# Designed miniproteins, single chains, continued (3): the designs that were tried, part 57

Each design is a single chain, and the fold is of that chain. pLDDT is the mean over its residues in the fold that is shown.

## One batch from the design tools (miniprotein)

Design m10090
Fold by ESMFold2-Fast:
Structure m10090 (fold): chain A 80 residues (1-80)
Amino acid sequence: PLPADYLAGLSPEVAALLRELRRAVEAEDLATVRSLLGQLLKVASPAERPRVVNFLIAVAMEVRDPAIRQALLEAVLALS
């Protein structure tokens, strides 16, 4: 489970993308998930990558849709 302050210390842009990503995952909107992951790969700084990776892993563990889980894990590999 993600802590209540899981977005603390991230840039506003990265934090906003992670909030939108969580909403898209809950809506099972694969197209929006892929779009937001592509944006995260471009804007996440090297210092933010470990925190983004931890967020993506935590969300992947909770997701029901296997295609969305795969997209999240592929993004984890790209950020690692």
Scores: mean pLDDT 82

Design m10091
Fold by ESMFold2-Fast:
Structure m10091 (fold): chain A 72 residues (1-72)
Amino acid sequence: MLEELEERIRELHREYHAAKAAGDEEAARAAAERLAEAAEEAIILRGKEEGKEEEAKKLAEEFRAWLLEQAA
């Protein structure tokens, strides 16, 4: 599951860069939002595996906010 999320994150990262290169700001933002969601999910999954789900949720929220700011 985590491995599948990592692959999705790589695909979304490529999609984001392709949209930016094409000047498609709407597609770039959509890709960044999906990337933020996938990253949040991966962080929470890893936290559950380590028994630190609550800490992982907080970290995921901070990371999501940061990533969306970078895409703006």
Scores: mean pLDDT 76

Design m10092
Fold by ESMFold2-Fast:
Structure m10092 (fold): chain A 59 residues (1-59)
Amino acid sequence: MSPAEKEAKKKILEIAKKLGLELTEEEVDQLTSLVVDKENDSFKEEDPEKAVKMYKELK
């Protein structure tokens, strides 16, 4: 896993815990893919919190 992917997963899990969301491994991987560009090792979206909040509203 790239450094950006590790950081994104950690932030997603911390935000999910704060929001009372239980995420499966597959859901965490999907959200990580939305916020991280694996080829450039950078964030596609500036704020992982925004991605988790949007996912919560859809669930």
Scores: mean pLDDT 70

Design m10093
Fold by ESMFold2-Fast:
Structure m10093 (fold): chain A 66 residues (1-66)
Amino acid sequence: DAAAREAQIAALRAAAEQLRALGMDEGAAALEALATALRDGSLSAELAAAATAALVASEEALLAAR
C-alpha cells in the first residue's frame, strides 16, 4: 500500500545517505534511483538488476576496504 511504499522509499534514502558517508557513491546513487522509481511507480526489471549490481559492487568494495 502507499504507506508501506513511503516507508520503503524513506529507508532506501536513509541507506543511500549512509553509503555516501562511507564513500560508496555508486551504491548510494543506485538506492536513490530505486527510491525515485518506487515513488513514481516506474520500477523496471532492468533498473532493479542494475541497482542490485551496483549495490553488490559497493558491498564488495566496503568489505575489501575493511
Scores: mean pLDDT 73

Design m10094
Fold by ESMFold2-Fast:
Structure m10094 (fold): chain A 57 residues (1-57)
Amino acid sequence: SKPVGSEPAPDDPVFHFSRPPDTPEQIELADEAARAAEAGDEETMRRLLERLAELLG
């Protein structure tokens, strides 16, 4: 019998961008995402990060 390898280690939902936000919209989204992360609101943080990624991409 083999161990199936269980590694459910959910890390802190920290967003790591290769570059900082440059436009005012990107900066505001990043700030709001950071506030949501501090408040532990992962849903809001994820949503804001998704929007930020769309603006960055």
Scores: mean pLDDT 68

Design m10095
Fold by ESMFold2-Fast:
Structure m10095 (fold): chain A 85 residues (1-85)
Amino acid sequence: SLLDKAIEHVKKYKELMEKIRELFERLKAVTDPEEQAKLREEIRKLSLEASDHLIEAFKYVKEYAEKRGLTEEERNRIINELSNL
């Protein structure tokens, strides 16, 4: 279903955000400028990938809401539930 696809993208987003958090912790321990630059670039790349998954999740929620004739309040409830996964 469209909601299952939205849930899959939200889970992937959260997985990527956890990896980004781990990279930020590693960045705090690193003093070499070249290694810091590499970590920041990896964080940037993963952040873009995470953003793409979040955009896809919202697209599926929007399509689901439109096909079901849901109100803005009902759509926002779905978004809140997905945010709490």
Scores: mean pLDDT 88

Design m10096
Fold by ESMFold2-Fast:
Structure m10096 (fold): chain A 107 residues (1-107)
Amino acid sequence: ALSDPRIAAAAEGLRRLGAEAGIDESTVLMIVRVLETAARLLRERESVSLRELAREVGISESTLKNMLRLLAELTAAAGRPVDVSPTLKSGVLTREQFEALLDALAA
């Protein structure tokens, strides 16, 4: 389930992984906003387009795609790689792929 505690755990994991990788805090905070916004949109839906997600966050689709690539790199560095290639190719984030990202970040 896309519960607030599950999102909070993923955000905390992201902050830790981002600090370990030397990622700027403002970039980490923006990715947290992406995770929170995706959770809100996917709570009642099975998927969301990257265009809609980027619009709701207030960033470009290109910036969102770069953030998804960075998330894939961070999950790989943590030993829990998540392949975001299907999402980047289709332009659609599924709830299943989003939950995989949350679980990888929270571990």
Scores: mean pLDDT 87

Design m10097
Fold by ESMFold2-Fast:
Structure m10097 (fold): chain A 82 residues (1-82)
Amino acid sequence: YTDEEIIAEFKRAFSEFDKDGNGYLSSSELQDMVAYMINDLKQNPTQAELQDMIREADIDGDGRVNFPEFLTVMVRKMRESA
């Protein structure tokens, strides 16, 4: 994956899981999307790891995550795995 390919794929996944089209994912939608993306990257996160990623992305604690917040968490997780 190049950085551009990773960003494009995350953006596509985010848009697909953003069912209400408001530019945010609920915690449930984010959990499903993170699990999907990490499985695509051949990783098997624990439920605790998924919860930690959601918490990191949901900086304001309102149970919603926008794309920049999500991208920041996913990029960090990929760097940790390298």
Scores: mean pLDDT 67

Design m10098
Fold by ESMFold2-Fast:
Structure m10098 (fold): chain A 70 residues (1-70)
Amino acid sequence: MLSKEEEEKVTEALLELIKENKELIEEAKKVKTPEEAKELKEELKELLKKKMMEKGLDEELAEEAAEEAV
């Protein structure tokens, strides 16, 4: 369970990821196969994890939160 402060950091990381990676939104529109969807999901998870860690979340907590968000 995330604290209110940790939830705010997760929200900020998501908003920053969306703003910085508009190209990923365009790539999501081009996904045509289950394999492409899996690759996109894994890429989003890694990007979210990195952003959350930049906001001060622990690596393990950031990994769990990113996996749940994707």
Scores: mean pLDDT 73

Design m10099
Fold by ESMFold2-Fast:
Structure m10099 (fold): chain A 94 residues (1-94)
Amino acid sequence: KEEEEKEREIARDIFRALVLIQLVVDGLPLPPEDWSDVEIARYYLEQGKLRIAALYLAIEMLKRGVPVEEAIEAYNKAYKDEDFLRKLIEELEK
């Protein structure tokens, strides 16, 4: 439904805002504009920055039509569990 699309758009905007806040808090520069959200998530995972990586993962999930609740649950689990985050990124890289 149209309402579900709007909810995903709002959630993406919120996650984008959380990314900007986290980059400021950690003193990190903006990633290159040419990189996909999945590529950015992989990069931050390999740098040990699990929260930022999980935020970009959630944005990619929402872009692929994953329900907002599922994306939020994945985010909350992923930033606490590196193995879970890595597995989800591998699945989305395909």
Scores: mean pLDDT 82

Design m10100
Fold by ESMFold2-Fast:
Structure m10100 (fold): chain A 74 residues (1-74)
Amino acid sequence: MTEIEEKLKKIFEEQLGVSPVGINDNFFELGGHSLKATELVAAVYKEFNVELPLKEFFENSTIQGVADYINSKL
């Protein structure tokens, strides 16, 4: 895993209360909901200084998808 994927794994696991979270596991299938999604995008902003739109996250709700978005903004 990349450093970004490792950090995102910790954020996903913290938000969901589930471990381990795989890089292609869907956030909502693991018990995430809209309120947890808002908390996750806030945690992403705090950690990476990248604004992840909720709509973008809903379209690709995996560690891999979020990592790809962050890498596109760096």
Scores: mean pLDDT 84

Design m10101
Fold by ESMFold2-Fast:
Structure m10101 (fold): chain A 75 residues (1-75)
Amino acid sequence: GSLTPQQLDVDVLVTAGAIYLAIGKVLESRGRKDDAIEAYEKARELFEQALALDPSNQVARDLLEEAKKRIEELK
């Protein structure tokens, strides 16, 4: 089977969120706390959008929880 338009949108959002989560981790490791928080907040928004389209997406759910935890630990 091919991806549906909705599934493609979900995959794009999850991928973009994962990239921002990775950027946040790099910034955090470099002591760039405020920049890391901004990157994690963007990741959170993207994962929340993915879950709005597909609430069953476990990858988006797990990564959203990680992003939220990282934000809370840095604030």
Scores: mean pLDDT 85

Design m10102
Fold by ESMFold2-Fast:
Order: sequence, then structure tokens, then C-alpha cells
Structure m10102 (fold): chain A 81 residues (1-81)
Amino acid sequence: MEISPEILKEAVKEALIELEGLSEEEAEKLAEELTEIYMKNKDSLAGYEVYKYLKEKLGLSDEKVLEIVDKIVVLIAEKSE
């Protein structure tokens, strides 16, 4: 699956606003950081680095990380058409 950095950033932003209730500005900042982490680790285990970022740096539970990741995947699919 080709994931555009722009689509990924927008999907992460929307997921964080919907699921965590973050402001648009805060969600955009976090989405930008997460997108950079994903892109820098694209040739390695990018999914693991994203999981680690959400769990360790944002203090989210395993269930919450899975909920956010699922929402991001759905939003990417919707935006990729």
C-alpha cells in the first residue's frame, strides 16, 4: 500500500481529534511528528516505531494505540481514493 505522507498526516490528525479530543493545532503537531517517524523508518519496522511513539511518548494504553491505529488505517483508505 502506497501511503502518501500528506494523507498519513491528515489521517493521524483526524484520528487524534476524534478519539483523544485534541485541538486541531495539537493534533497537527503530533501528526507531523508521527508522520516523520513513519517516513524515517519506512524501510524498517515503521509500524513498531509508530506503536512505540504512541505508547511511550504519549502515554497511551495498548487498547488505545490499537484504536488509534485502526482509525488511521480506515482514514487512509478513505483518503486514498
Scores: mean pLDDT 74

Design m10103
Fold by ESMFold2-Fast:
Structure m10103 (fold): chain A 66 residues (1-66)
Amino acid sequence: GAAAERAKKAKELLEKALELALKEDPDLLSFEVKIVNDEELKVTYETKYGKVEETFKVDDVLERLS
């Protein structure tokens, strides 16, 4: 449905932004973006200091990165 397509678009935009961060920040080793539901994304960062998890709202990602 439309909400699922918005979540996919938000995931793609966030992945694109994080790929740029990965190229610029030597402390960021990898990341993974998961769709939790139609309203929420979860990012797992692997850094040289350990694992960090962060949750983003789909609407916030679309507003900032669209």
Scores: mean pLDDT 85

Design m10104
Fold by ESMFold2-Fast:
Structure m10104 (fold): chain A 75 residues (1-75)
Amino acid sequence: MEEINKEIVEMIKLLPTDPEKAVEKARRLAEVADETQLNVALIAFAVIYATSTDPAERAAAREAMDILNEALARK
């Protein structure tokens, strides 16, 4: 689980500089993360979506949330 936790942190750090790469990391996370890790990532993106003033960050956070929600629905 240490690798998944590191990926979540790196994904969040990418949002202000490379939102498209953050979304790609969310897609990979959706394939390998357990339900708890998916929920943690979803909460992190939801906070960014609610608090960010950058339209690109908000769009990327929303896309990542949709990807993670779909993965959770399949479990």
Scores: mean pLDDT 76

Design m10105
Fold by ESMFold2-Fast:
Structure m10105 (fold): chain A 67 residues (1-67)
Amino acid sequence: GLEEAVEELLRRLEELEREYVRRILEGADPKQVEADFRRERRRLIEEVARRYGLDPEELERAVQERL
């Protein structure tokens, strides 16, 4: 359900954030990494929503309300 989707998305976003920090520390362009991060975040929201049969907008709202 929605709660399980939120938990999965939060975990995957945490992993994505760790990769973002790692790439910056390895000398990647911060502006490019940020652009990639925003695109990958959107993709993850859509992917997780699809797996749980949810509206991506509903899932993003639920995650935002917990932050």
Scores: mean pLDDT 82

Design m10106
Fold by ESMFold2-Fast:
Structure m10106 (fold): chain A 62 residues (1-62)
Amino acid sequence: IKPLSDEEAERFKELLLKAGVSEEKAEKAVELIQKGASLGEISKVTGLSKKAVSDIINLARL
């Protein structure tokens, strides 16, 4: 996954929180995506499916 801009990262965190992910896990998910982590790694941390993570990333990039 390509790293997010600062604005996209903030939006990604907000979208994760709205999806019921804890603040601690949402922050870790942001760190992982900025390091170029896989959808599978972010899925494990957030408890969301890979598809849900992908959809949220696409929304954050809009």
Scores: mean pLDDT 81

Design m10107
Fold by ESMFold2-Fast:
Structure m10107 (fold): chain A 94 residues (1-94)
Amino acid sequence: MEEAKKLLAEAQRYLDEGDYEKAVENFKKAIELAKDNPELRAEAYVLLGEAYEKMGDIEKAIKSFEEARKVYEELGDEDRAKALNKYIEYLKSK
């Protein structure tokens, strides 16, 4: 849990600095370590999608947001799942 949170924070820093490739690498590592923490895993997928969107890789961004939506659906978080679905539809329309 702590290592996954640390990687998520480091990846967010890379995202904020514009180092999208390092952000993607660390978000993927955080997702792997957060197997027993679905809330953190969903958050990491959302941020991974944002990193791919910043890189212009809309197809990978959509897939990452779809994984986050699936995790929120499994958690019963209908509001976050619906918000992600609307954003996915927006990205597909562009």
Scores: mean pLDDT 86

Design m10108
Fold by ESMFold2-Fast:
Structure m10108 (fold): chain A 55 residues (1-55)
Amino acid sequence: SEAFDQAIELAREAYEAFQAGDRETALRLLEEAIRTAASFPRLAAELRQKKEEIE
């Protein structure tokens, strides 16, 4: 699924931003990943949990 692959890619970019110390960019990318994963409840839930861990 295109949307699934895009959500995973956004989550990966968010992780890279977080590792680089850019928390603001990481949170923004995770929010975008969550929106992109709207049709995938399990993935969306996992991404929301990751966002909460950073917040």
Scores: mean pLDDT 87

Design m10109
Fold by ESMFold2-Fast:
Structure m10109 (fold): chain A 75 residues (1-75)
Amino acid sequence: MEEARRLAEEARRALREGDLETATRYAKEALKLDIGLEEAIEALEEVAEALEARGDTISAGVVYIEVGVAKAILE
């Protein structure tokens, strides 16, 4: 739990720095440790939106799929 939250915080830091690749990696690792962690799901959603905004639609699509899976598990 604590490690997953730390990874989600690192993902948010990377997002603030514009490092979408690092943000994606940390958010995915956080979800691997705690699939229901809202902070990690939110970070991945922000990564997907930023990837779409820069025209990286394929990477954004992959992240959206991962967000969808995590949200389905939370239900």
Scores: mean pLDDT 77

Design m10110
Fold by ESMFold2-Fast:
Structure m10110 (fold): chain A 81 residues (1-81)
Amino acid sequence: SKALEALEEARERVRASGAGPGVLAMTLEALDAVEAQVRAGRYEEAIATLEAMAAILRSWGHEELAAIFEELARRLREIAE
């Protein structure tokens, strides 16, 4: 699945980000929720989860992590069309 491939690429980028353990755990947990939503065909919920988390990350100054989530949301939106 293109969606699951995009999600695994996002996970690898999150792990490589150098984020602290709390932010890393939170972002990986959010990606696990997104995977469950994608596997259930709930693409609108998956995109909403990613966009909400990206906004939170950006508000905390985690611009790189926010960009990873925003890019994954864009890719899922394209796949869902």
Scores: mean pLDDT 88

Design m10111
Fold by ESMFold2-Fast:
Structure m10111 (fold): chain A 66 residues (1-66)
Amino acid sequence: DLVDEAFELAGQAAKAKREGDYETALELLERAVELAREAARQQGAWKLEDMLRKSLEKLREEKEAS
């Protein structure tokens, strides 16, 4: 399930961020957004894509601020 994979990747990204690995966190969260977009196209679940995209934007801001 693309939605389950997107959540798993978002969880891995959050873990990488906690460990200070912002590059890995960004890569994982970008992948999660891509999977959420594909799920939205197939299942109409655009709310997940919107949530994950906002999380990605926030993570990018936090990396830039550091």
Scores: mean pLDDT 80

Design m10112
Fold by ESMFold2-Fast:
Structure m10112 (fold): chain A 72 residues (1-72)
Amino acid sequence: SLDELSDLEKLVLATIYRRGEVTPGQLAEALGVSQSTVSNTLRRLEKRGLVRRDPRTGAYSLTEEGRALAAA
């Protein structure tokens, strides 16, 4: 649920929802945070099944669950 997400995790989900897909570098630039902070946040969201990484591009997109939470 949204109550289990940090403010940064919510902001990352909302940003991916608006853009469709993002790289860690694009998220770091968009959110004004370090690339390491973004990468750690994306890893946590991926473990929760809310985002997935494309190994060809390194880009992250929302899963079906991630889109449902971001659209709520």
Scores: mean pLDDT 84

Design m10113
Fold by ESMFold2-Fast:
Structure m10113 (fold): chain A 58 residues (1-58)
Amino acid sequence: SEKLERAALYLALEARRRTGKRLPLEEAIAALEETTDPAVLAERLGVPAAVVERALKL
């Protein structure tokens, strides 16, 4: 899904910016396929829930 890939790319870039660690795009996509709960995704991906909510609106 183009929408899911766009959200995953945004999350990968934001995670790198905040933590300095690379989040593989494939891992971000897999997480988004398993759940759309921003709190769960925030914990798994190491970004704030507000960042996840923003990504899901793309």
Scores: mean pLDDT 80

Design m10114
Fold by ESMFold2-Fast:
Structure m10114 (fold): chain A 69 residues (1-69)
Amino acid sequence: VAEALRAAAAEAAAAGKPAVALELLAAAAEEEGDPARAAELLAEAERRYGPIEASLGRMRAAIVRLEAL
């Protein structure tokens, strides 16, 4: 799951969607058992891009997690 989230984050960054990439990296950190890193990345996404863009990234992370089940 973490590998799929990191791959999706790289794809989002390449597509010019930095807020989505940060949220996907935060989800990968959660799956890897690093909640401090996850919290840092989530805070950065909200600070730089706002709650709407952050929400899009969270939806994408949920989809990647569901597809990995």
Scores: mean pLDDT 73

Design m10115
Fold by ESMFold2-Fast:
Structure m10115 (fold): chain A 64 residues (1-64)
Amino acid sequence: SMAKEEAEKYKKKGEELYAEGKYVEAEEEYEKALELEPENKEIWEKQLEAAVEVLKEAVEKVTA
């Protein structure tokens, strides 16, 4: 379906941004993918990984 093709594009963009250390931007792309494919567990897991990295950086910045 068109929605599945679009979700795959957002997922791929999120993966590229994650690899660059751009975790906030990666989260935004994964969120767009999940709006199209909310039942896709793999994308949920990728968003969780990005969210953990964002939170980890925020915590270290506050507690340093």
Scores: mean pLDDT 85

Design m10116
Fold by ESMFold2-Fast:
Structure m10116 (fold): chain A 71 residues (1-71)
Amino acid sequence: SLIEQAEKLLEEAEKALDNGDVDTAISLLRQARSLVEQAKAAGADPEKIAELESRIDELERRIVQKYIELN
């Protein structure tokens, strides 16, 4: 499902960020966001969408912090 694919991409993005691969984390996050938007448009469970959107927002904040640290 789109939800399961988004979850896997978010897990991979978090691992990439933990390893310092900011560019990979950004790419994976963008893919996960696209899948979440597609799932939302397809009428997926609103509670699950909210959970994933929260995870995306948290990961975006972590990426921004990492970017600031590097620049």
Scores: mean pLDDT 86

Design m10117
Fold by ESMFold2-Fast:
Structure m10117 (fold): chain A 108 residues (1-108)
Amino acid sequence: MSVEELLEEAERALEEARRALEAGRLEEALRKLEEAVRLATEAARKALDEGDFESARRALELLDRAIDETERLLAVTTDPELRLRLQLLIGQGRLQRGVYTLLLKKLG
């Protein structure tokens, strides 16, 4: 996939996660947030590898939005297993964001 395709798919996954959350479909919302974090992370990595610093910034902004939505889902979730999965996803997303933000500063 191209960087632009990864960004478009990440945006769609995030929009689907928001719709699932609004509909009370918490497990679907988590799956779509996991997909959005994965795609945004892949887009950031690929954009940095290609020297596309503008797309790398866009990918990191999408990753921030996906983390924010994951925190919103955590706030309304009472199921212990789902809460643990959400906390792990937030931790993973924050770690990846930190790594690629440092790489962007070093390379750009």
Scores: mean pLDDT 89

Design m10118
Fold by ESMFold2-Fast:
Structure m10118 (fold): chain A 58 residues (1-58)
Amino acid sequence: SMNREEARRLVKMGQELYKAEDYQGALRMYQRALALDPDNEEARRNLEEVQRLLRERE
């Protein structure tokens, strides 16, 4: 579906933001990906990782 395809694009965008150390930007992209495709395991794992990272760096 278009939602699953857009979710994959958002995951890729989140990964690029993560590499650039824009963790808040990455967080937003992964949240949007899960809103479009709640079954996207990569988005869920990456979201959990970036949330943990943000808590540790506070």
Scores: mean pLDDT 87

Design m10119
Fold by ESMFold2-Fast:
Structure m10119 (fold): chain A 80 residues (1-80)
Amino acid sequence: MRQRILEEAEAAVLEIELGVVKRLVEKKTISPEEAIEALEKLIKRAEELLKKTTDPEAKERLQKLIEEAKKLKEEVEKEK
């Protein structure tokens, strides 16, 4: 139980962080360079969590997060 709660919580935190980065990019509050750095760190953290995650729902959430973060990074790089 404790392990699954922690894995789900970690996925939720990263999902919130991605949402914040996306909003900051849309509002032009951060530079493209800052957004790319934040997204790269988020992707690395999500990939490391995915390797350690045993819960199927948390795995699916982390995989979706990685895909969304990579897509946003590509979009931001086009605006550089």
Scores: mean pLDDT 79

Design m10120
Fold by ESMFold2-Fast:
Structure m10120 (fold): chain A 61 residues (1-61)
Amino acid sequence: DWAEAQMRDPQIVQDDAYDLGLRGASQERKDAFVRAVEAVGGPDIARLARDAFDKGLAEAK
């Protein structure tokens, strides 16, 4: 699946997570995205997504 293949790519996941953070995504949206990434790409990529979200949120301020 194309979408699942992208969730296994750490660069794409980080870029998407960072953009969601920059847009001020809610905690619920962050949790849903990170959980989906963890289910498909595993915990290491999920941690990268979480870190990218945090960077995006910091930059949004």
Scores: mean pLDDT 79

Design m10121
Fold by ESMFold2-Fast:
Structure m10121 (fold): chain A 58 residues (1-58)
Amino acid sequence: AALAEALANNPNKVASLFALLALAVEAELAGDRAALEAAIAATSTLSKRVAEALRRAA
């Protein structure tokens, strides 16, 4: 419910967050720390909470 509601109200923001999450995961798997940090920084402009969760997971 909450995710569907967020997507309906902010489809571009949610899509951008998923794209940045995919880039962050790819960078982590590749060992590219600079790309990972850039992806987390970009995520922070859309959602500080998601960016903080990514930093804790990395």
Scores: mean pLDDT 72

Design m10122
Fold by ESMFold2-Fast:
Structure m10122 (fold): chain A 76 residues (1-76)
Amino acid sequence: MTEEEINKAIEILKELYETYEKTGDFDAMVAKFREILEKNPDLSPELARAVFDALMRYYLEGLSLEEAIEYLKEKL
């Protein structure tokens, strides 16, 4: 995966994290992710899945943003 794709994945993860921090609403975070995917139809399925996996670990396991970013980098 390219450096540009990794940076894009990190940007998406940060936007989703900020959405959850502001709203406390998992459904709002999922809706934001869907919106981002619809606006970026050229995103690779592998990148989208890695972001989703990192997001789920953040949500379910209580990872920090920094830990979620490291997990995302390991997945890519």
Scores: mean pLDDT 79

Design m10123
Fold by ESMFold2-Fast:
Structure m10123 (fold): chain A 78 residues (1-78)
Amino acid sequence: TLEELIEKLEKEGNYRLAADYLDLAVKIQPDAELYRRAGEFYYKAGDYEKAIRWYEKALQLQPSPETEKLLKEAKDKA
């Protein structure tokens, strides 16, 4: 499953590829949680600008205090 693949990639530290798979998933069905997870993986990969953009997409779709906090942390690193 997609979830099993993402979990495997995360355990391997392959955050960019994990984020790329989530990017494909949200193009098929937009989902705030998938946007947030993609942002988290970009953050772990050190791509703070992409993390910011994905967190903003998540918040646009569904407001969330958790995602807003993650967005602030990414902006502080960018």
Scores: mean pLDDT 82

Design m10124
Fold by ESMFold2-Fast:
Structure m10124 (fold): chain A 60 residues (1-60)
Amino acid sequence: SSYIGRDAKEVAKELESQGYYVQILPATSDKEALIAQYAKQPNAVLIFAENGVVKDVVFL
């Protein structure tokens, strides 16, 4: 993915400027539970990051 390895805050700003609801979450989080929690948020994007670096991005 073009987002993996980038600064999480920079990626979040880019996506928020496009109208997404962005959450930056620890890469060690329960990803499945967080996807379920945010699934009803319009234009939700979850960024999973470690030490400020993007490890995964989920578009909901």
Scores: mean pLDDT 85

Design m10125
Fold by ESMFold2-Fast:
Structure m10125 (fold): chain A 82 residues (1-82)
Amino acid sequence: SAAERAARQAAAEEAVLARLGELLSRVDPARAPELVALLRALRERGLAAAEAEALGLVQLAIETGDAGYVEEAIALARAALA
């Protein structure tokens, strides 16, 4: 059913955010929860372009270990949600 598909999609999206939160906590444990909450907010608002750009910065943060990319992702997400 459509409801079952929506529930599976929501569960998959939350699993991705949970995993990103774990990985981001290795880069910046203080800022990881805020960034995960902002990524969820971008998804819930349907801000697909901003979500894709923020996820690109998240990927760079995880790959490089550079907390500067976490701060850039937070700033971008906050601006998009303003």
Scores: mean pLDDT 88

Design m10126
Fold by ESMFold2-Fast:
Structure m10126 (fold): chain A 62 residues (1-62)
Amino acid sequence: SEEKKKIADEIGKLLSEGKYDEAIELAEKAGMPGIAEGARLLKEGKVEEGTALIGEELEKYG
């Protein structure tokens, strides 16, 4: 749980820096499919859909 939260925070930093491919790779390696798909949607400019998927998976760790 704590380890997943730390990884999610690192992914959040990558997303804030526009490093979508690095965020996707980290999420996939960490077994966070919702965050990985959300990051792909953000890269495509689908902000509402991407943010919703990321938030949905983050709720599983809170």
Scores: mean pLDDT 82

Design m10127
Fold by ESMFold2-Fast:
Structure m10127 (fold): chain A 80 residues (1-80)
Amino acid sequence: MKEELVERGQRLLREAVERGASREVLEKLVKAIEAARAGDFEKASEYLEEAADLARKEGLFDLSERAEELAREAREAAEE
């Protein structure tokens, strides 16, 4: 679970860079990955939700949807 969330987060970060996402989106994704590595899935979910909201405002809807999906998975991990 932890390794999978980190790997998917890193892949999402790479795609965000390639799609020209703002520095703020990239910073939120980095914080989410760091939180997931630390096992803080609640914080990871919060940062992913913030990244998704920012990406949506920038018109990066596919990136936003993927960030929301990862946020949901991180939230589920936190509830276990």
Scores: mean pLDDT 84

